Designed miniproteins, single chains, continued (4). Designs and how they scored, part 60

Each design is a single chain, and the fold is of that chain. pLDDT is the mean over its residues in the fold that is shown.

## One batch from the design tools (miniprotein)

Design m14198
Fold by ESMFold2-Fast:
Structure m14198 (fold): chain A 86 residues (1-86)
Amino acid sequence: MLDEEVAKGNEAYKAGDYKTAAEHFGKAIELDPNDSFSLSNLGQAYLKLGDYKKAAKYFLKASDAAEKQGDLDAAKQLRESADYLA
């Protein structure tokens, strides 16, 4: 269930276990590839892991998803984060 993977990812992220957080947000994206929240959180997890290329990739995907969902403010912030890391 998407919500279960998002919840587990959030718990791991709060615990500082960014690798486990990335695994759960990755599973959430397998269930819903356009979930802007899971895409942005996966980007944040990779950023904490020092994987700037993956962080930029997922922030860009999250920006595209947020824009399609009508969240233009989130889309702009995510695109700027991706552009900074690319």
Scores: mean pLDDT 84

Design m14199
Fold by ESMFold2-Fast:
Structure m14199 (fold): chain A 82 residues (1-82)
Amino acid sequence: AEELREKGLELLGEARRAYEQGDEKKAYRLAGESGEYFGKSYLEEGDHKKAAEYYYTAAVAYEMAGDKEKAEEARKKAEEAE
């Protein structure tokens, strides 16, 4: 769980840097990946509500990145976590 959160934070840092460099699609993709790591971390800890929240956040980020398939997969994970 802790390792997954560390990876999530790392990806958020990369997303922020990509956004600052003007690469919005890359920033949203990295934010989506970060949300999935946080979602999985909370799911492994039994915090289904937080897991669902982070997976929904990942889905929105993937939609903003234009990755419809990953967005749908993340939404499915959020629904399964509830």
Scores: mean pLDDT 84

Design m14200
Fold by ESMFold2-Fast:
Structure m14200 (fold): chain A 82 residues (1-82)
Amino acid sequence: KELVDRIVEALAPYLTPEELERVRKAGEEAVKLFDEGKYEEAINLLTRELGRVTEGKSREAQIKAVAAALLFLGDAIDAYLA
């Protein structure tokens, strides 16, 4: 939840409420996939949705999406090593 909330907060200035709900849903689903050991599916789901909602947006929005994906990957690595 904390990770998903941070991602949504980072992207809130650049996305519509509908797009933010898509990101939240994808983030929550990605966390569930990680809990099931489906790391590739989780990463692919989140990165695809972040790419989709930032398509045609500013470069800053695209950079924030990449940063969000890296935060997710970092938390995933930390969980794997714990």
Scores: mean pLDDT 77

Design m14201
Fold by ESMFold2-Fast:
Structure m14201 (fold): chain A 60 residues (1-60)
Amino acid sequence: SLVEIAEELIKLADERNNTLARRYAEAGILAYKNGHLEEAVFNLKMAAKALGVELELPEL
């Protein structure tokens, strides 16, 4: 799920002290809670990019 992906990205961002990635992951969770799935996915992709990790898109 998007929440599980975001939680993993937050953990990785905290481990690497990457504040930019953490902010993107938090923005992704917030967008998801507000029903903005496209914005949520975009923010999670930006977090993953900032961390240099591959992100699999969830099923819609």
Scores: mean pLDDT 80

Design m14202
Fold by ESMFold2-Fast:
Formats: C-alpha cells, structure tokens, sequence
Structure m14202 (fold): chain A 56 residues (1-56)
C-alpha cells in the first residue's frame, strides 16, 4: 500500500542518515532505491535490511 511505501521510504532515509558506513555498497544501493519514485516494497525492504546490516 502507499502507506507501507511511505513508511519504508522514511525508515530507509532515517537509516541512511544514521549510518556510519557511508562508502558501503549497501548504503549506495539504498540511496539509488530511495531516489527511485517507483521503488517497490520488496526493493525498499531489501535496501533497509542492507543498510541496517552494514551498520553493525
């Protein structure tokens, strides 16, 4: 749903903004997904998980 996409975009932006691994490929890939206005729930979820994993 649009609400799910909006929430995931917000969560992804927050995760990128709080990341300590700015040069990580997961961060770059997440930014590409976030910049895509047609990004799917699956793509946003995968990007969010990648960013959160790279921060550990």
Amino acid sequence: SDDTIARLRRDLQDAIDNSTNLDDGAIRGAQVVLDNPNATVSQLTAALNGVRSSDQ
Scores: mean pLDDT 76

Design m14203
Fold by ESMFold2-Fast:
Structure m14203 (fold): chain A 68 residues (1-68)
Amino acid sequence: SRKEEAKKLLEEAVKKSSGIIKEQLEEIIKNIYKTPTDILILSLKKLKKYSSGEVKELIEKAIKILEE
């Protein structure tokens, strides 16, 4: 499913992140199947604004998967 593919990318982002970004990603992953896709996209777009490098790229890839 799109959520399963997005989850794998976000789990990689967790491994490469720290602090508040890591905590927010872990919270999103914990609730990924309970959260409507449109709300997930909004949450990930917010995190992307405060992210950089590989973490930002992984979040962007997850958003693209969820938007299709």
Scores: mean pLDDT 86

Design m14204
Fold by ESMFold2-Fast:
Structure m14204 (fold): chain A 117 residues (1-117)
Amino acid sequence: SPRTERLKALLERLIELLRKIAEVTKNPQLKAMLEAAVRELEAVLADPSATEAELINALNRALAVVEAAVRLEPDIPKEILEELLELVRELRALLADDPDFVARLDALGALIEEKLK
């Protein structure tokens, strides 16, 4: 579906942002978490039979790693935070029918906006 295709495109953008954060972090535990999240997202995207529910479950797990990275990593470049905020807003618009996801993405967006001040 067009929704599933757009979700996959946003997950590919998330992978690239997680890779960029993994390259700048000096925290080896956070780097390992980011690299694990990348591998999980790549695995689900490589599966042509993956359902929208499986893509959403993988996104939900990856968002926990994004939340940890934004809270714990002081040295994320502003350009990466701006791209991450744009991605969060696009995911929020796409998943607007899920109130729990909307609340999570709004909280993450607010956290990123605070870091950009």
Scores: mean pLDDT 89

Design m14205
Fold by ESMFold2-Fast:
Structure m14205 (fold): chain A 54 residues (1-54)
Amino acid sequence: MVEELRELAKKTKNPFLDRLARMVEEARKQGILSPEFEEAVRRLIEAEKKYLES
């Protein structure tokens, strides 16, 4: 997930994806990563992958 966000940030040149990767990493470190937030991030990753496929 974090690695996928960083890879997408490099491919799309979207700085918000890199920032999101750091937020997920910090949330995991603090033990505050909710299942809802994780699912939302996974959906965003899939949407960005679809954008790259088009």
Scores: mean pLDDT 79

Design m14206
Fold by ESMFold2-Fast:
Structure m14206 (fold): chain A 68 residues (1-68)
Amino acid sequence: MLPEPPPLRSDPEQIARVLQGLEAMRRQTTDPEVRRALEEAKELARRGELERAIRLALETLRRVNERQ
């Protein structure tokens, strides 16, 4: 429960953008696999791992595009 890692570059704008992107992707995709990846990205963002969250989102976006 105690907070230890200080957000060095966790700008609220960036976090909001990533979350919004994940929500938009989830609305466009109906695949359960993609949904799971988006949920993982959300958890990473909550943990403060923005880099990982962004990477996961990018990969998911590419996969969704490939399906079409």
Scores: mean pLDDT 69

Design m14207
Fold by ESMFold2-Fast:
Formats: sequence, structure tokens, C-alpha cells
Structure m14207 (fold): chain A 93 residues (1-93)
Amino acid sequence: SLEAEVNLATIEIMVAIGLKDARDGNYEAAAETAERAIQAVEKYKDLLSPETVEKVLKHLERARDAARAGNGEEAIKHLQKALDILSEESARL
């Protein structure tokens, strides 16, 4: 549905912004954006399979924690993995 497409696209945009912030060395902003993306995934979890929700949340949580620790390489890695999963799901809608 259009509503599902828009909501998933919004989460993808949030994760993409977090990834850009992490690449720019703005780890505080990346951590905050990852936390907001976690909340959005929880809110819209019914748009995704339980397995996809679990995988995306795991990567976003690891990205948030890595960014908070100043570990930019791990934050970038996990934000990219979350974005890849979300992009594959939106392409199926």
C-alpha cells in the first residue's frame, strides 16, 4: 500500500541520514538518528516480517551503541546493513 511504502521510505531516509552523519564523524547525531529509527521500526513493525524486524533492530542497536562509543567503523557497517535490508523490503512493496 502507499502508506506502507511512505512509512518504510521514511525509515530508510532516517537510516541514510544516520549513515551520512557517521561517515562525516558526527557520531552523536548518528546515535540519535539510529535511536529514532529503532523507535520508527517498532512503531511500524507490522509492515515487516518478524524476522526482518529482528534483523533491522539488531543492526540499528549495534550502530547506536557503536556510535555512542565513538566506533565509527562499526556504526557505519551496521547502519549500512540496516539500510540494505530496508531497501530490499521497500522494493517488494
Scores: mean pLDDT 87

Design m14208
Fold by ESMFold2-Fast:
Structure m14208 (fold): chain A 79 residues (1-79)
Amino acid sequence: DAEAQRALEAGRAGDPADVEPLIALLSHPDPRVRAAAALALGQIGDPRAIEPLRAVAEDPSADARTRALARFAVQQLTG
């Protein structure tokens, strides 16, 4: 998916301007885009992502991959 690929590129670029757009992608209808956004937010390392990622990690209705990546990202941001 092009949106998932762009999210992963944003994570690699590490631009803090991409944090808020990536947080919005955590609620995207495509689970691949949500997973990519969670990974990208962890890679950027901006603490603004901690609470949104924690909400996703604790959401039992979210897919397992997105929850796992969100938990991992929170651990990276808070460790």
Scores: mean pLDDT 84

Design m14209
Fold by ESMFold2-Fast:
Structure m14209 (fold): chain A 70 residues (1-70)
Amino acid sequence: SMEEEIENLLELFKEKVEKLKEAGYSDEEIEEATEEFINHLRENLTHFSQEQLEELEKRIREIKEEIIKK
């Protein structure tokens, strides 16, 4: 389902940025990786509505902020 796809993407993103943080990447590099991930999703999730993309992007940025804060 679309909801399962969203949750899987959020978990994938969380794992990716946690690994970057663990590897010693800077907050700025994590920000860049976050924007690259969002851009990739915008290009590939053509079946998502604007509202679904905005909610996904919001949740991605919230995950990034939590990981940067530790």
Scores: mean pLDDT 84

Design m14210
Fold by ESMFold2-Fast:
Structure m14210 (fold): chain A 61 residues (1-61)
Amino acid sequence: MAGVGKEMAELIEELRKKGYSEEEIAEKVAEYARSLGFDVTAEQVKKGLELYKEEGIEVKP
């Protein structure tokens, strides 16, 4: 769903701007995703963020 992806991208960007750690971002993103019915854990989100960092992939709005 396009709306869900947009809200997740905005949440990640806002949390980074506020100075949250990647671990805190992963926790908050996983909680948000689970509230929408996705079966994800903070650990899975954290691993995804680490892979993006290693490959130089940034989430831009």
Scores: mean pLDDT 68

Design m14211
Fold by ESMFold2-Fast:
Structure m14211 (fold): chain A 63 residues (1-63)
Amino acid sequence: SLPTEAEINEALGLIYEALANLDYSRGNKQAAADSYRKAAEYFEKAGNTELAEEMKQKADELA
C-alpha cells in the first residue's frame, strides 16, 4: 500500500532534523535553525506535536 500523508510528513521531518544536526555540527547555526523549523512544520503536519515542539525549541536556541 502507499504511505499515508502522515507517514510522508514524518519522514520529511526526520530528514530535516538530520540536516539540521549536520549543519549544527559544522557550525552553521543559522542553517541548522532553519532546518529545525522545517522539521517542526513537517512533524506538525504528521500530527507529532511533541517532536514539532522539540524542533521549535532547538531552532529558538540557535536563532
Scores: mean pLDDT 89

Design m14212
Fold by ESMFold2-Fast:
Structure m14212 (fold): chain A 64 residues (1-64)
Amino acid sequence: MKVEEAIERAHRLADELEAQGRTDLAGVLYIDIGVAKTALKQGVDEEEVVEFLERAIERYRALA
């Protein structure tokens, strides 16, 4: 998966959670997206960033 695709999937889930009234989960996922973008700017490997976002998406889907 490309990192841009992982970021897009995370944003989509966050928007869905917010629409469902799960502002707590949406807020944490938005923070995770910010962390991922910062890590990319700092030269962290794209594969590691994708793995981080995929784990976040899986976790918050399970909690919803």
Scores: mean pLDDT 83

Design m14213
Fold by ESMFold2-Fast:
Structure m14213 (fold): chain A 77 residues (1-77)
Amino acid sequence: DDFVQQAILAAESLKQSLQHYSDQLGDEGKQIIQQLETEIQKVKNGDKSALPGLVKAINEAVDLLQEKGLPLIDPRA
């Protein structure tokens, strides 16, 4: 399921970006990182019912970065 793999990769990249900006994002960033980690683990363990939660956490992470004017970090750069 390519969609599931893409969602996990996007979530991992966003988690890394939020961790990179942890000093600027504070507790709000930590909360979203925790949500991303939890949903990633569920989906990796085969719980596809966690996909809506993972997508929501991805959207929250993107919204926070956009609100703060912070760019996404390339995890492979």
Scores: mean pLDDT 81

Design m14214
Fold by ESMFold2-Fast:
Structure m14214 (fold): chain A 65 residues (1-65)
Amino acid sequence: MAELGKEVQELLARVKALLPQLSPEDAEKVQRLLDESWQAVGNRDYEKALELAQEALRLAEEAVA
């Protein structure tokens, strides 16, 4: 449980670090996923938070590749 929460926080931090490198359009899409992931963390739904954080990272990495 605690380790999954740390993994989600690490992924969210990595995605946030990529936001300045994205176009405004891509940043908006990624930010939406970050917001949904943070909402899931607040609801203690770490599995959903992890899925959303992974999708946000995937989109951010694709945008900078």
Scores: mean pLDDT 80

Design m14215
Fold by ESMFold2-Fast:
Structure m14215 (fold): chain A 95 residues (1-95)
Amino acid sequence: GMEHLEKGEEAYKNGDFETAIEHYQRAIKESEGFLKAHALALLGEANMKLGDFQKAIEYYEESIRILESLEEQSEMDKFYLERAKALKNEAERKL
């Protein structure tokens, strides 16, 4: 859940993208809805830093799918949805 998301973000900030990926994967297993979608987008960003553009695209697509499936979409949900779409487009340009 939240603890693994925070630890992943700290690892990412320190340039430890492999450790960030491990924590984001744990966050995804313990989360649903928005939190899972957010962790998937962060997992995509970490994979972008490692040059795994195809994996990044797959994670962004899963994040987008979850955010679009939310019955009640907040302004925050809409913001992260548009951000995930932009990041997916960036990853596709790197292929």
Scores: mean pLDDT 86

Design m14216
Fold by ESMFold2-Fast:
Structure m14216 (fold): chain A 68 residues (1-68)
Amino acid sequence: GAVEALEAAEALLRSFPDTEVRREGDDVLVARTSLSVEQQTGLVLRLIGDFPGLEVRLEGDTITARAR
């Protein structure tokens, strides 16, 4: 379900050393990265592919994933 998808996405994001990850409530995952724009875009595409139940956005250096 959406909760399991968020937990798996959090574990994936935490596996990257250049990513600071926090949860905002039960439904939102926020990750700030020091990666390049191209690397951040690649990570967002991977999240969308692996977790189609999540709404993923990239804003500046911040990636957000929200349960739909």
Scores: mean pLDDT 78

Design m14217
Fold by ESMFold2-Fast:
Structure m14217 (fold): chain A 92 residues (1-92)
Amino acid sequence: LPSLEELLAAFEKEVEEIINDESLSIEEAIDKLVERLRWMLAELEARGASREEQEAALRRFASLVEDWMDAKKMTEEQRNELYARFQEVLSA
């Protein structure tokens, strides 16, 4: 298995590829981001990652997504939909 740092780097790379894929609609990008977040959380949990390690991964993800939302000039409604979907993943 890759190291935690390699896993996080791969996750960040995949998130960056999704947010920079101009062939995807905003909705399609959101669906892929939710899927990647779900995968990362499952991997971290399966590996017995600490609370601190999980929080660090979530902070990196949130930073990338916030920058992307700002770059796309997303409406408040679009941002709220995205936050609701991420909250659903985090609560499951």
Scores: mean pLDDT 79

Design m14218
Fold by ESMFold2-Fast:
Structure m14218 (fold): chain A 80 residues (1-80)
Amino acid sequence: MEEVRKEAIEKLKQGLEALDAGNYDEAVKYFEQAAEIASKDPRLRGVAEAARLASEAAKNGDVETAKRYAEQGIRLAERL
């Protein structure tokens, strides 16, 4: 769990950095990677869901919503 959790957090943070840089395609890829990683542990289901929602928002150019979901995913992962 710890390795999967840390990797998911890392990818969510990389996605947030990409959003801040204005690289939405890169942010989408990082959020999709975070969702895939988190989906491997049932305890991280909420993290995977938040990452998918962040990816969808980033695809639509909704930076505020994408950041909100990515930050939620990080908080959920760090609470475990």
Scores: mean pLDDT 86

Design m14219
Fold by ESMFold2-Fast:
Structure m14219 (fold): chain A 55 residues (1-55)
Amino acid sequence: SPLARLAQEIAREGMEAGLSHDQVSELVRWVVELARAGASEEEIRREARERIREL
């Protein structure tokens, strides 16, 4: 699904940025919740990149 692909891509960006397994798992759950709330793919990518910077 488009959501599964998006979550996988963001998880990889988090791992490449040096996030722990637990941080990546929480990031993926947050991405899925944003998508279910109706956020666009572009919005989710922007917000996820901000969150990676904070973690």
Scores: mean pLDDT 83

Design m14220
Fold by ESMFold2-Fast:
Structure m14220 (fold): chain A 86 residues (1-86)
Amino acid sequence: SAVERLAEAMRKLIEAVKNGDKEAFDKYREELRKIGRELGLSDEAVDSLIAFFEQLGKAGVDLEVRAVEEDGEPVIEFRTKDGRPL
């Protein structure tokens, strides 16, 4: 699904930030923008989300991203390494 692709692109973007991989960062930034448009998100909202992940990666925050289903609706869930929500 588009939500699962979004969660995967978010995970890979965060990994790219942690690794200092500029090519991977640029690739997954564009992928997030494309998927965000499919989900009805503005480019400004997607760019704000990307900036948030970049700041978390620079701060060394250990963050998990996954697509889950709640009451039949797809949801993206953010958790710390210990499984606690943000």
Scores: mean pLDDT 76

Design m14221
Fold by ESMFold2-Fast:
Structure m14221 (fold): chain A 118 residues (1-118)
Amino acid sequence: AAPPEPVIDVSEEELRAMVEHLRKLADEGKATREQARGAVDFVVAVLRSKGFSDEFIEALRKAFDLLIERGDVRTAMRVAATVLEGVLKGLSDEEIRERVKALMREFGHEEAAEIVEK
């Protein structure tokens, strides 16, 4: 059975700290699949708490799953950081989608970018 999703009440300072942590994990290249899945769960919980659409959240989840399945944990960490930075900046789901798609394409994940576009 899937564990219940926690309710997140996260400050801007805590979100900024998480963005820096995820970027550091990506840059060091030592991130595990468990850490990537944890980052996805955190991003989903933050987006739900901020009232983002279920369609956007499910598209992101599918794209993250594809990145992790393909073994590109680094890009998954970078995408997670980019989403959280977008939330910090008060960006819309459309603006976050565009940033995420650009990042996925930059690292050769055209299929994941297409999932986020729909």
Scores: mean pLDDT 81

Design m14222
Fold by ESMFold2-Fast:
Structure m14222 (fold): chain A 109 residues (1-109)
Amino acid sequence: AVTVTQSPSSLTAKEGEKVTITSTTSSDVGNKVRWLKKKEGEPEEVLIINASTRMPGVSSRFSGSGSGTNYTLTISSVQKEDTATYFNQAYDAATNKWYWGSGTKLTVT
């Protein structure tokens, strides 16, 4: 099993600011991480796959980077609609399962 720890657990940003969310995995997962956006009452949206590949239809303001045990989601210019909880998922080849990060709650003011 892989433990996925995100930082910060919550943050508040003003519209137009750059937001950085980091994640650390307990084991090297290569690049097999995803970033997801979750709003209350809505299904999860996959933003980034393979650490840095943005999904079609996802705003170019979202980018992912990192490898091994350290990963980052960056939102270059936050908008009000970016208010959500963001999760990192890491794939553990030893258990053949995806493990969820602790989550980061973003509020845009």
Scores: mean pLDDT 89

Design m14223
Fold by ESMFold2-Fast:
Structure m14223 (fold): chain A 96 residues (1-96)
Amino acid sequence: MEYKEVTFTFAYNINGQPGKVILNVNKEEEEILKQGKGFLDVLKKALERGEKIIVSGAGAQQVVGVLDANNIEYELTPEAEEAIKKAEEARRKALR
């Protein structure tokens, strides 16, 4: 089956900035991602195949919260990493 890289806008932060996921999928999986139904299973299957899940965009903190809750491993772009650091500090303060 032929796989191609797709970029999917997963969520938006409070400022309207997108949080995106980049991964290699087939046509059927791409349609699932666009519909938002069962997309977590698509991400898990891609990871099981040895594909990388890449999170990008200033809204990345909204994306990784869902991925962390579902035990999905991912890599971050530099912009996403900065956004996650800010979200992590806010979360740690809320729990203290």
Scores: mean pLDDT 76

Design m14225
Fold by ESMFold2-Fast:
Structure m14225 (fold): chain A 55 residues (1-55)
Amino acid sequence: MEKLKNIKDLIEVASLEAKAKGPTETVFVKQSDIEGAEKKILEAYEQGNLVVLEE
């Protein structure tokens, strides 16, 4: 995935799929760094890891 419509939507999708499979790791992303973290979110999603947004 090169560009997504909404980073928060990606996090939700990744979380749902990871819960179904049983994620290997949990990746935490700060809300203030969400734009810079989209690559990390995409990578975690591809690996089936859980992504959680922090305040």
Scores: mean pLDDT 64

Design m14226
Fold by ESMFold2-Fast:
Structure m14226 (fold): chain A 61 residues (1-61)
Amino acid sequence: KLSPLEQRILDLLKEKALSTRELAEELGISQSTVSRHLRRLEERGLIERLPYGYYSLTNEA
């Protein structure tokens, strides 16, 4: 159901809230690619958008 990249994003967010830029740097991919996957994860209710462009896991995920 989740791509390997989306699973990696969720694993990183388990440790702390991260911005699109920080996720792109950690994964070695473009911010536009990360942003696309973050939108899908947010639409699924697995992550939430925080102020200043940060993302975190939802409380109940």
Scores: mean pLDDT 81

Design m14227
Fold by ESMFold2-Fast:
Structure m14227 (fold): chain A 83 residues (1-83)
Amino acid sequence: AYVPPPKAKTDEEAAENSYRAGLYFYEQGLYRLAIYAFEEAIRLNPKYAKAYAELGKVYEAMGQYEKAKEAYEKALELDPTLP
C-alpha cells in the first residue's frame, strides 16, 4: 500500500524520546516500564534497531532469554553492523 511520507523528524524525535525514557526506566530497574517505552519507540519507528537491542537487554535482565534472543535478532536484521 502506498502511503504519504511520514513526518520523519517528528516521528523520529518521538521514537527517540520513548527510547530515552526506556533507558531511564531500565537504569532504575523498572523493567516493565522500560519494555513499554521501547515498544513505543518501535511503534513510532519500526526500523529502530537500537530500540530492539535495548529491549533485548531488558528481557535478558528479566531472565526471558527467548524474547531477548528474538529482540537481538531483529535488531541485527535491521542493522547488521551493530556491535
Scores: mean pLDDT 79

Design m14228
Fold by ESMFold2-Fast:
Structure m14228 (fold): chain A 69 residues (1-69)
Amino acid sequence: MINEEIAEYLIEMNKAALAGDIERIKELMKESEKFREKLEEALKNPEELRKKLEEAYEEIDKLGEEAVK
């Protein structure tokens, strides 16, 4: 689902940034162009997107703590 893919993308970007994985960050940046189109589609159903992002933010906090250890 588009909203789940967007949330996962944000989680992966945050993990790569915290780990200092420059090569992974570059790969994710290249994928951002594909997500631009998906973001436009997700805006057609903002309620679902908002719900998924709230769940993803909690996971990002948890993963950030684990990655920085």
Scores: mean pLDDT 66

Design m14229
Fold by ESMFold2-Fast:
Structure m14229 (fold): chain A 80 residues (1-80)
Amino acid sequence: MVTLTVTLADGSVVTVDLEKKEVTLKEALDAMLKASTGKDKELLEKLRAEIEKDYPELLSKLFTAEEFQKLLEHLSKIYL
């Protein structure tokens, strides 16, 4: 398992355990959404919808945990 910790643009911190060392952005977002509740879940659902609209090809790309953390922090600053 690999633990992801991501700080979103609003200062929210989301932590999720992944079974794989490399995951698609979609798999990681789905895992984070499953682990999240309340405001964090709403922010992640909004972020996922914006990515699907503007950058659908990113959802199928493989990322390491570190690359995924940096990508989500960057995207959350753009969309949140």
Scores: mean pLDDT 72

Design m14230
Fold by ESMFold2-Fast:
Structure m14230 (fold): chain A 63 residues (1-63)
Amino acid sequence: SDLEEVERLIEELRAAESEEEARRLAQKAGTLLKRAVDQGMSEEEAERLEREIVRAYIEAASR
C-alpha cells in the first residue's frame, strides 16, 4: 500500500548516509504521500507522516 511504502521510505531516510540520498528519499516519500492523500488518506494521518518525513530528513542532513 502507499502507506506502507511511505513508512518504508521514512525508515530508509533515517538510515541515509548522505545529504543527496536523504533529499532523494524525502522527495520520493513526499510524492507518495501526496498520492495517498489524493486517494483518501485522512488529514491527521497525512500531517503525522509529513512531520516524520521532515524530522527524518533534518536528522539525516545534519550528520
Scores: mean pLDDT 83

Design m14231
Fold by ESMFold2-Fast:
Structure m14231 (fold): chain A 66 residues (1-66)
Amino acid sequence: GADNEAGRAAARAAAEAGGGPDASNAVVTMLSNGGDQERAAEAGARADGNPEAGRAAAKMVEESGG
């Protein structure tokens, strides 16, 4: 599995893209439940209804080595 640190970085990126706490919480929760980073980014986007938040989270994970 991926490092929890990458997931937390993705959650922060989602929040900074305007996703807010719901997006960040969804990303962290998905990873804690065994989801991968792509699913975590989708969860963040869906929680806030903001596709840009999910996209930002995905970019952060990709930059961290996926």
Scores: mean pLDDT 67

Design m14232
Fold by ESMFold2-Fast:
Structure m14232 (fold): chain A 88 residues (1-88)
Amino acid sequence: NLAIAYNNLGAAYDSQGKFDEAIEAYKKALELKPDFAEAYNNLGAAYDSQWKFDEAIEAYKKALELKPDFAEARDSLEHVISLKEKLK
């Protein structure tokens, strides 16, 4: 499962605060598996950690399009939208 391996690599970079490397790894996972909702959710979290709220929102929306019952992605999307509105 090469897509899962890249997603796990991204998570490892993210836990080290290496958000640019994490984003590259998540994007590689999505090149291999475009319907990988968990990788979109992780990509959104990495963008959120960099305060790139528009990119985070797009990634979380893609996760929810693929998996409408994805509670983590829904909660994260709601949080980022609220935070972006507050920081207008």
Scores: mean pLDDT 88

Design m14233
Fold by ESMFold2-Fast:
Structure m14233 (fold): chain A 64 residues (1-64)
Amino acid sequence: TAEEIERLLEEAERALKEGNLEEAERLVQKASQLIADNKLEAKTGLRLRERLAELRRRLEEAKA
């Protein structure tokens, strides 16, 4: 569900802030898979995809 995806993204952001990059990457991947596998309402889907993209950018920066 959208709520489950939001929870995963929140957990990923928390892991990223704590420096747990492996956990953050795992959570981001799981959220990405759920977004791909579920038909989301257009506005909700756009918001979740934008948040996912932002977290991916932050992970890339943190790994550098």
Scores: mean pLDDT 80

Design m14234
Fold by ESMFold2-Fast:
Structure m14234 (fold): chain A 55 residues (1-55)
Amino acid sequence: SHHDELMERAIASARANKDTVPADLLLALARRELSEVLPEEEVERTIAEIKKILA
């Protein structure tokens, strides 16, 4: 779905930038972008996945 594509892109962006951008900023930017389109439950699920990548 379009939601799945947006979530995948957010995860890919975090992975690509994890060594150059602070984790807290990456998480804040992802949350802001996803919250414009996705329901809160899907946002939190995607943020949890990004946190695992940035750990």
Scores: mean pLDDT 83

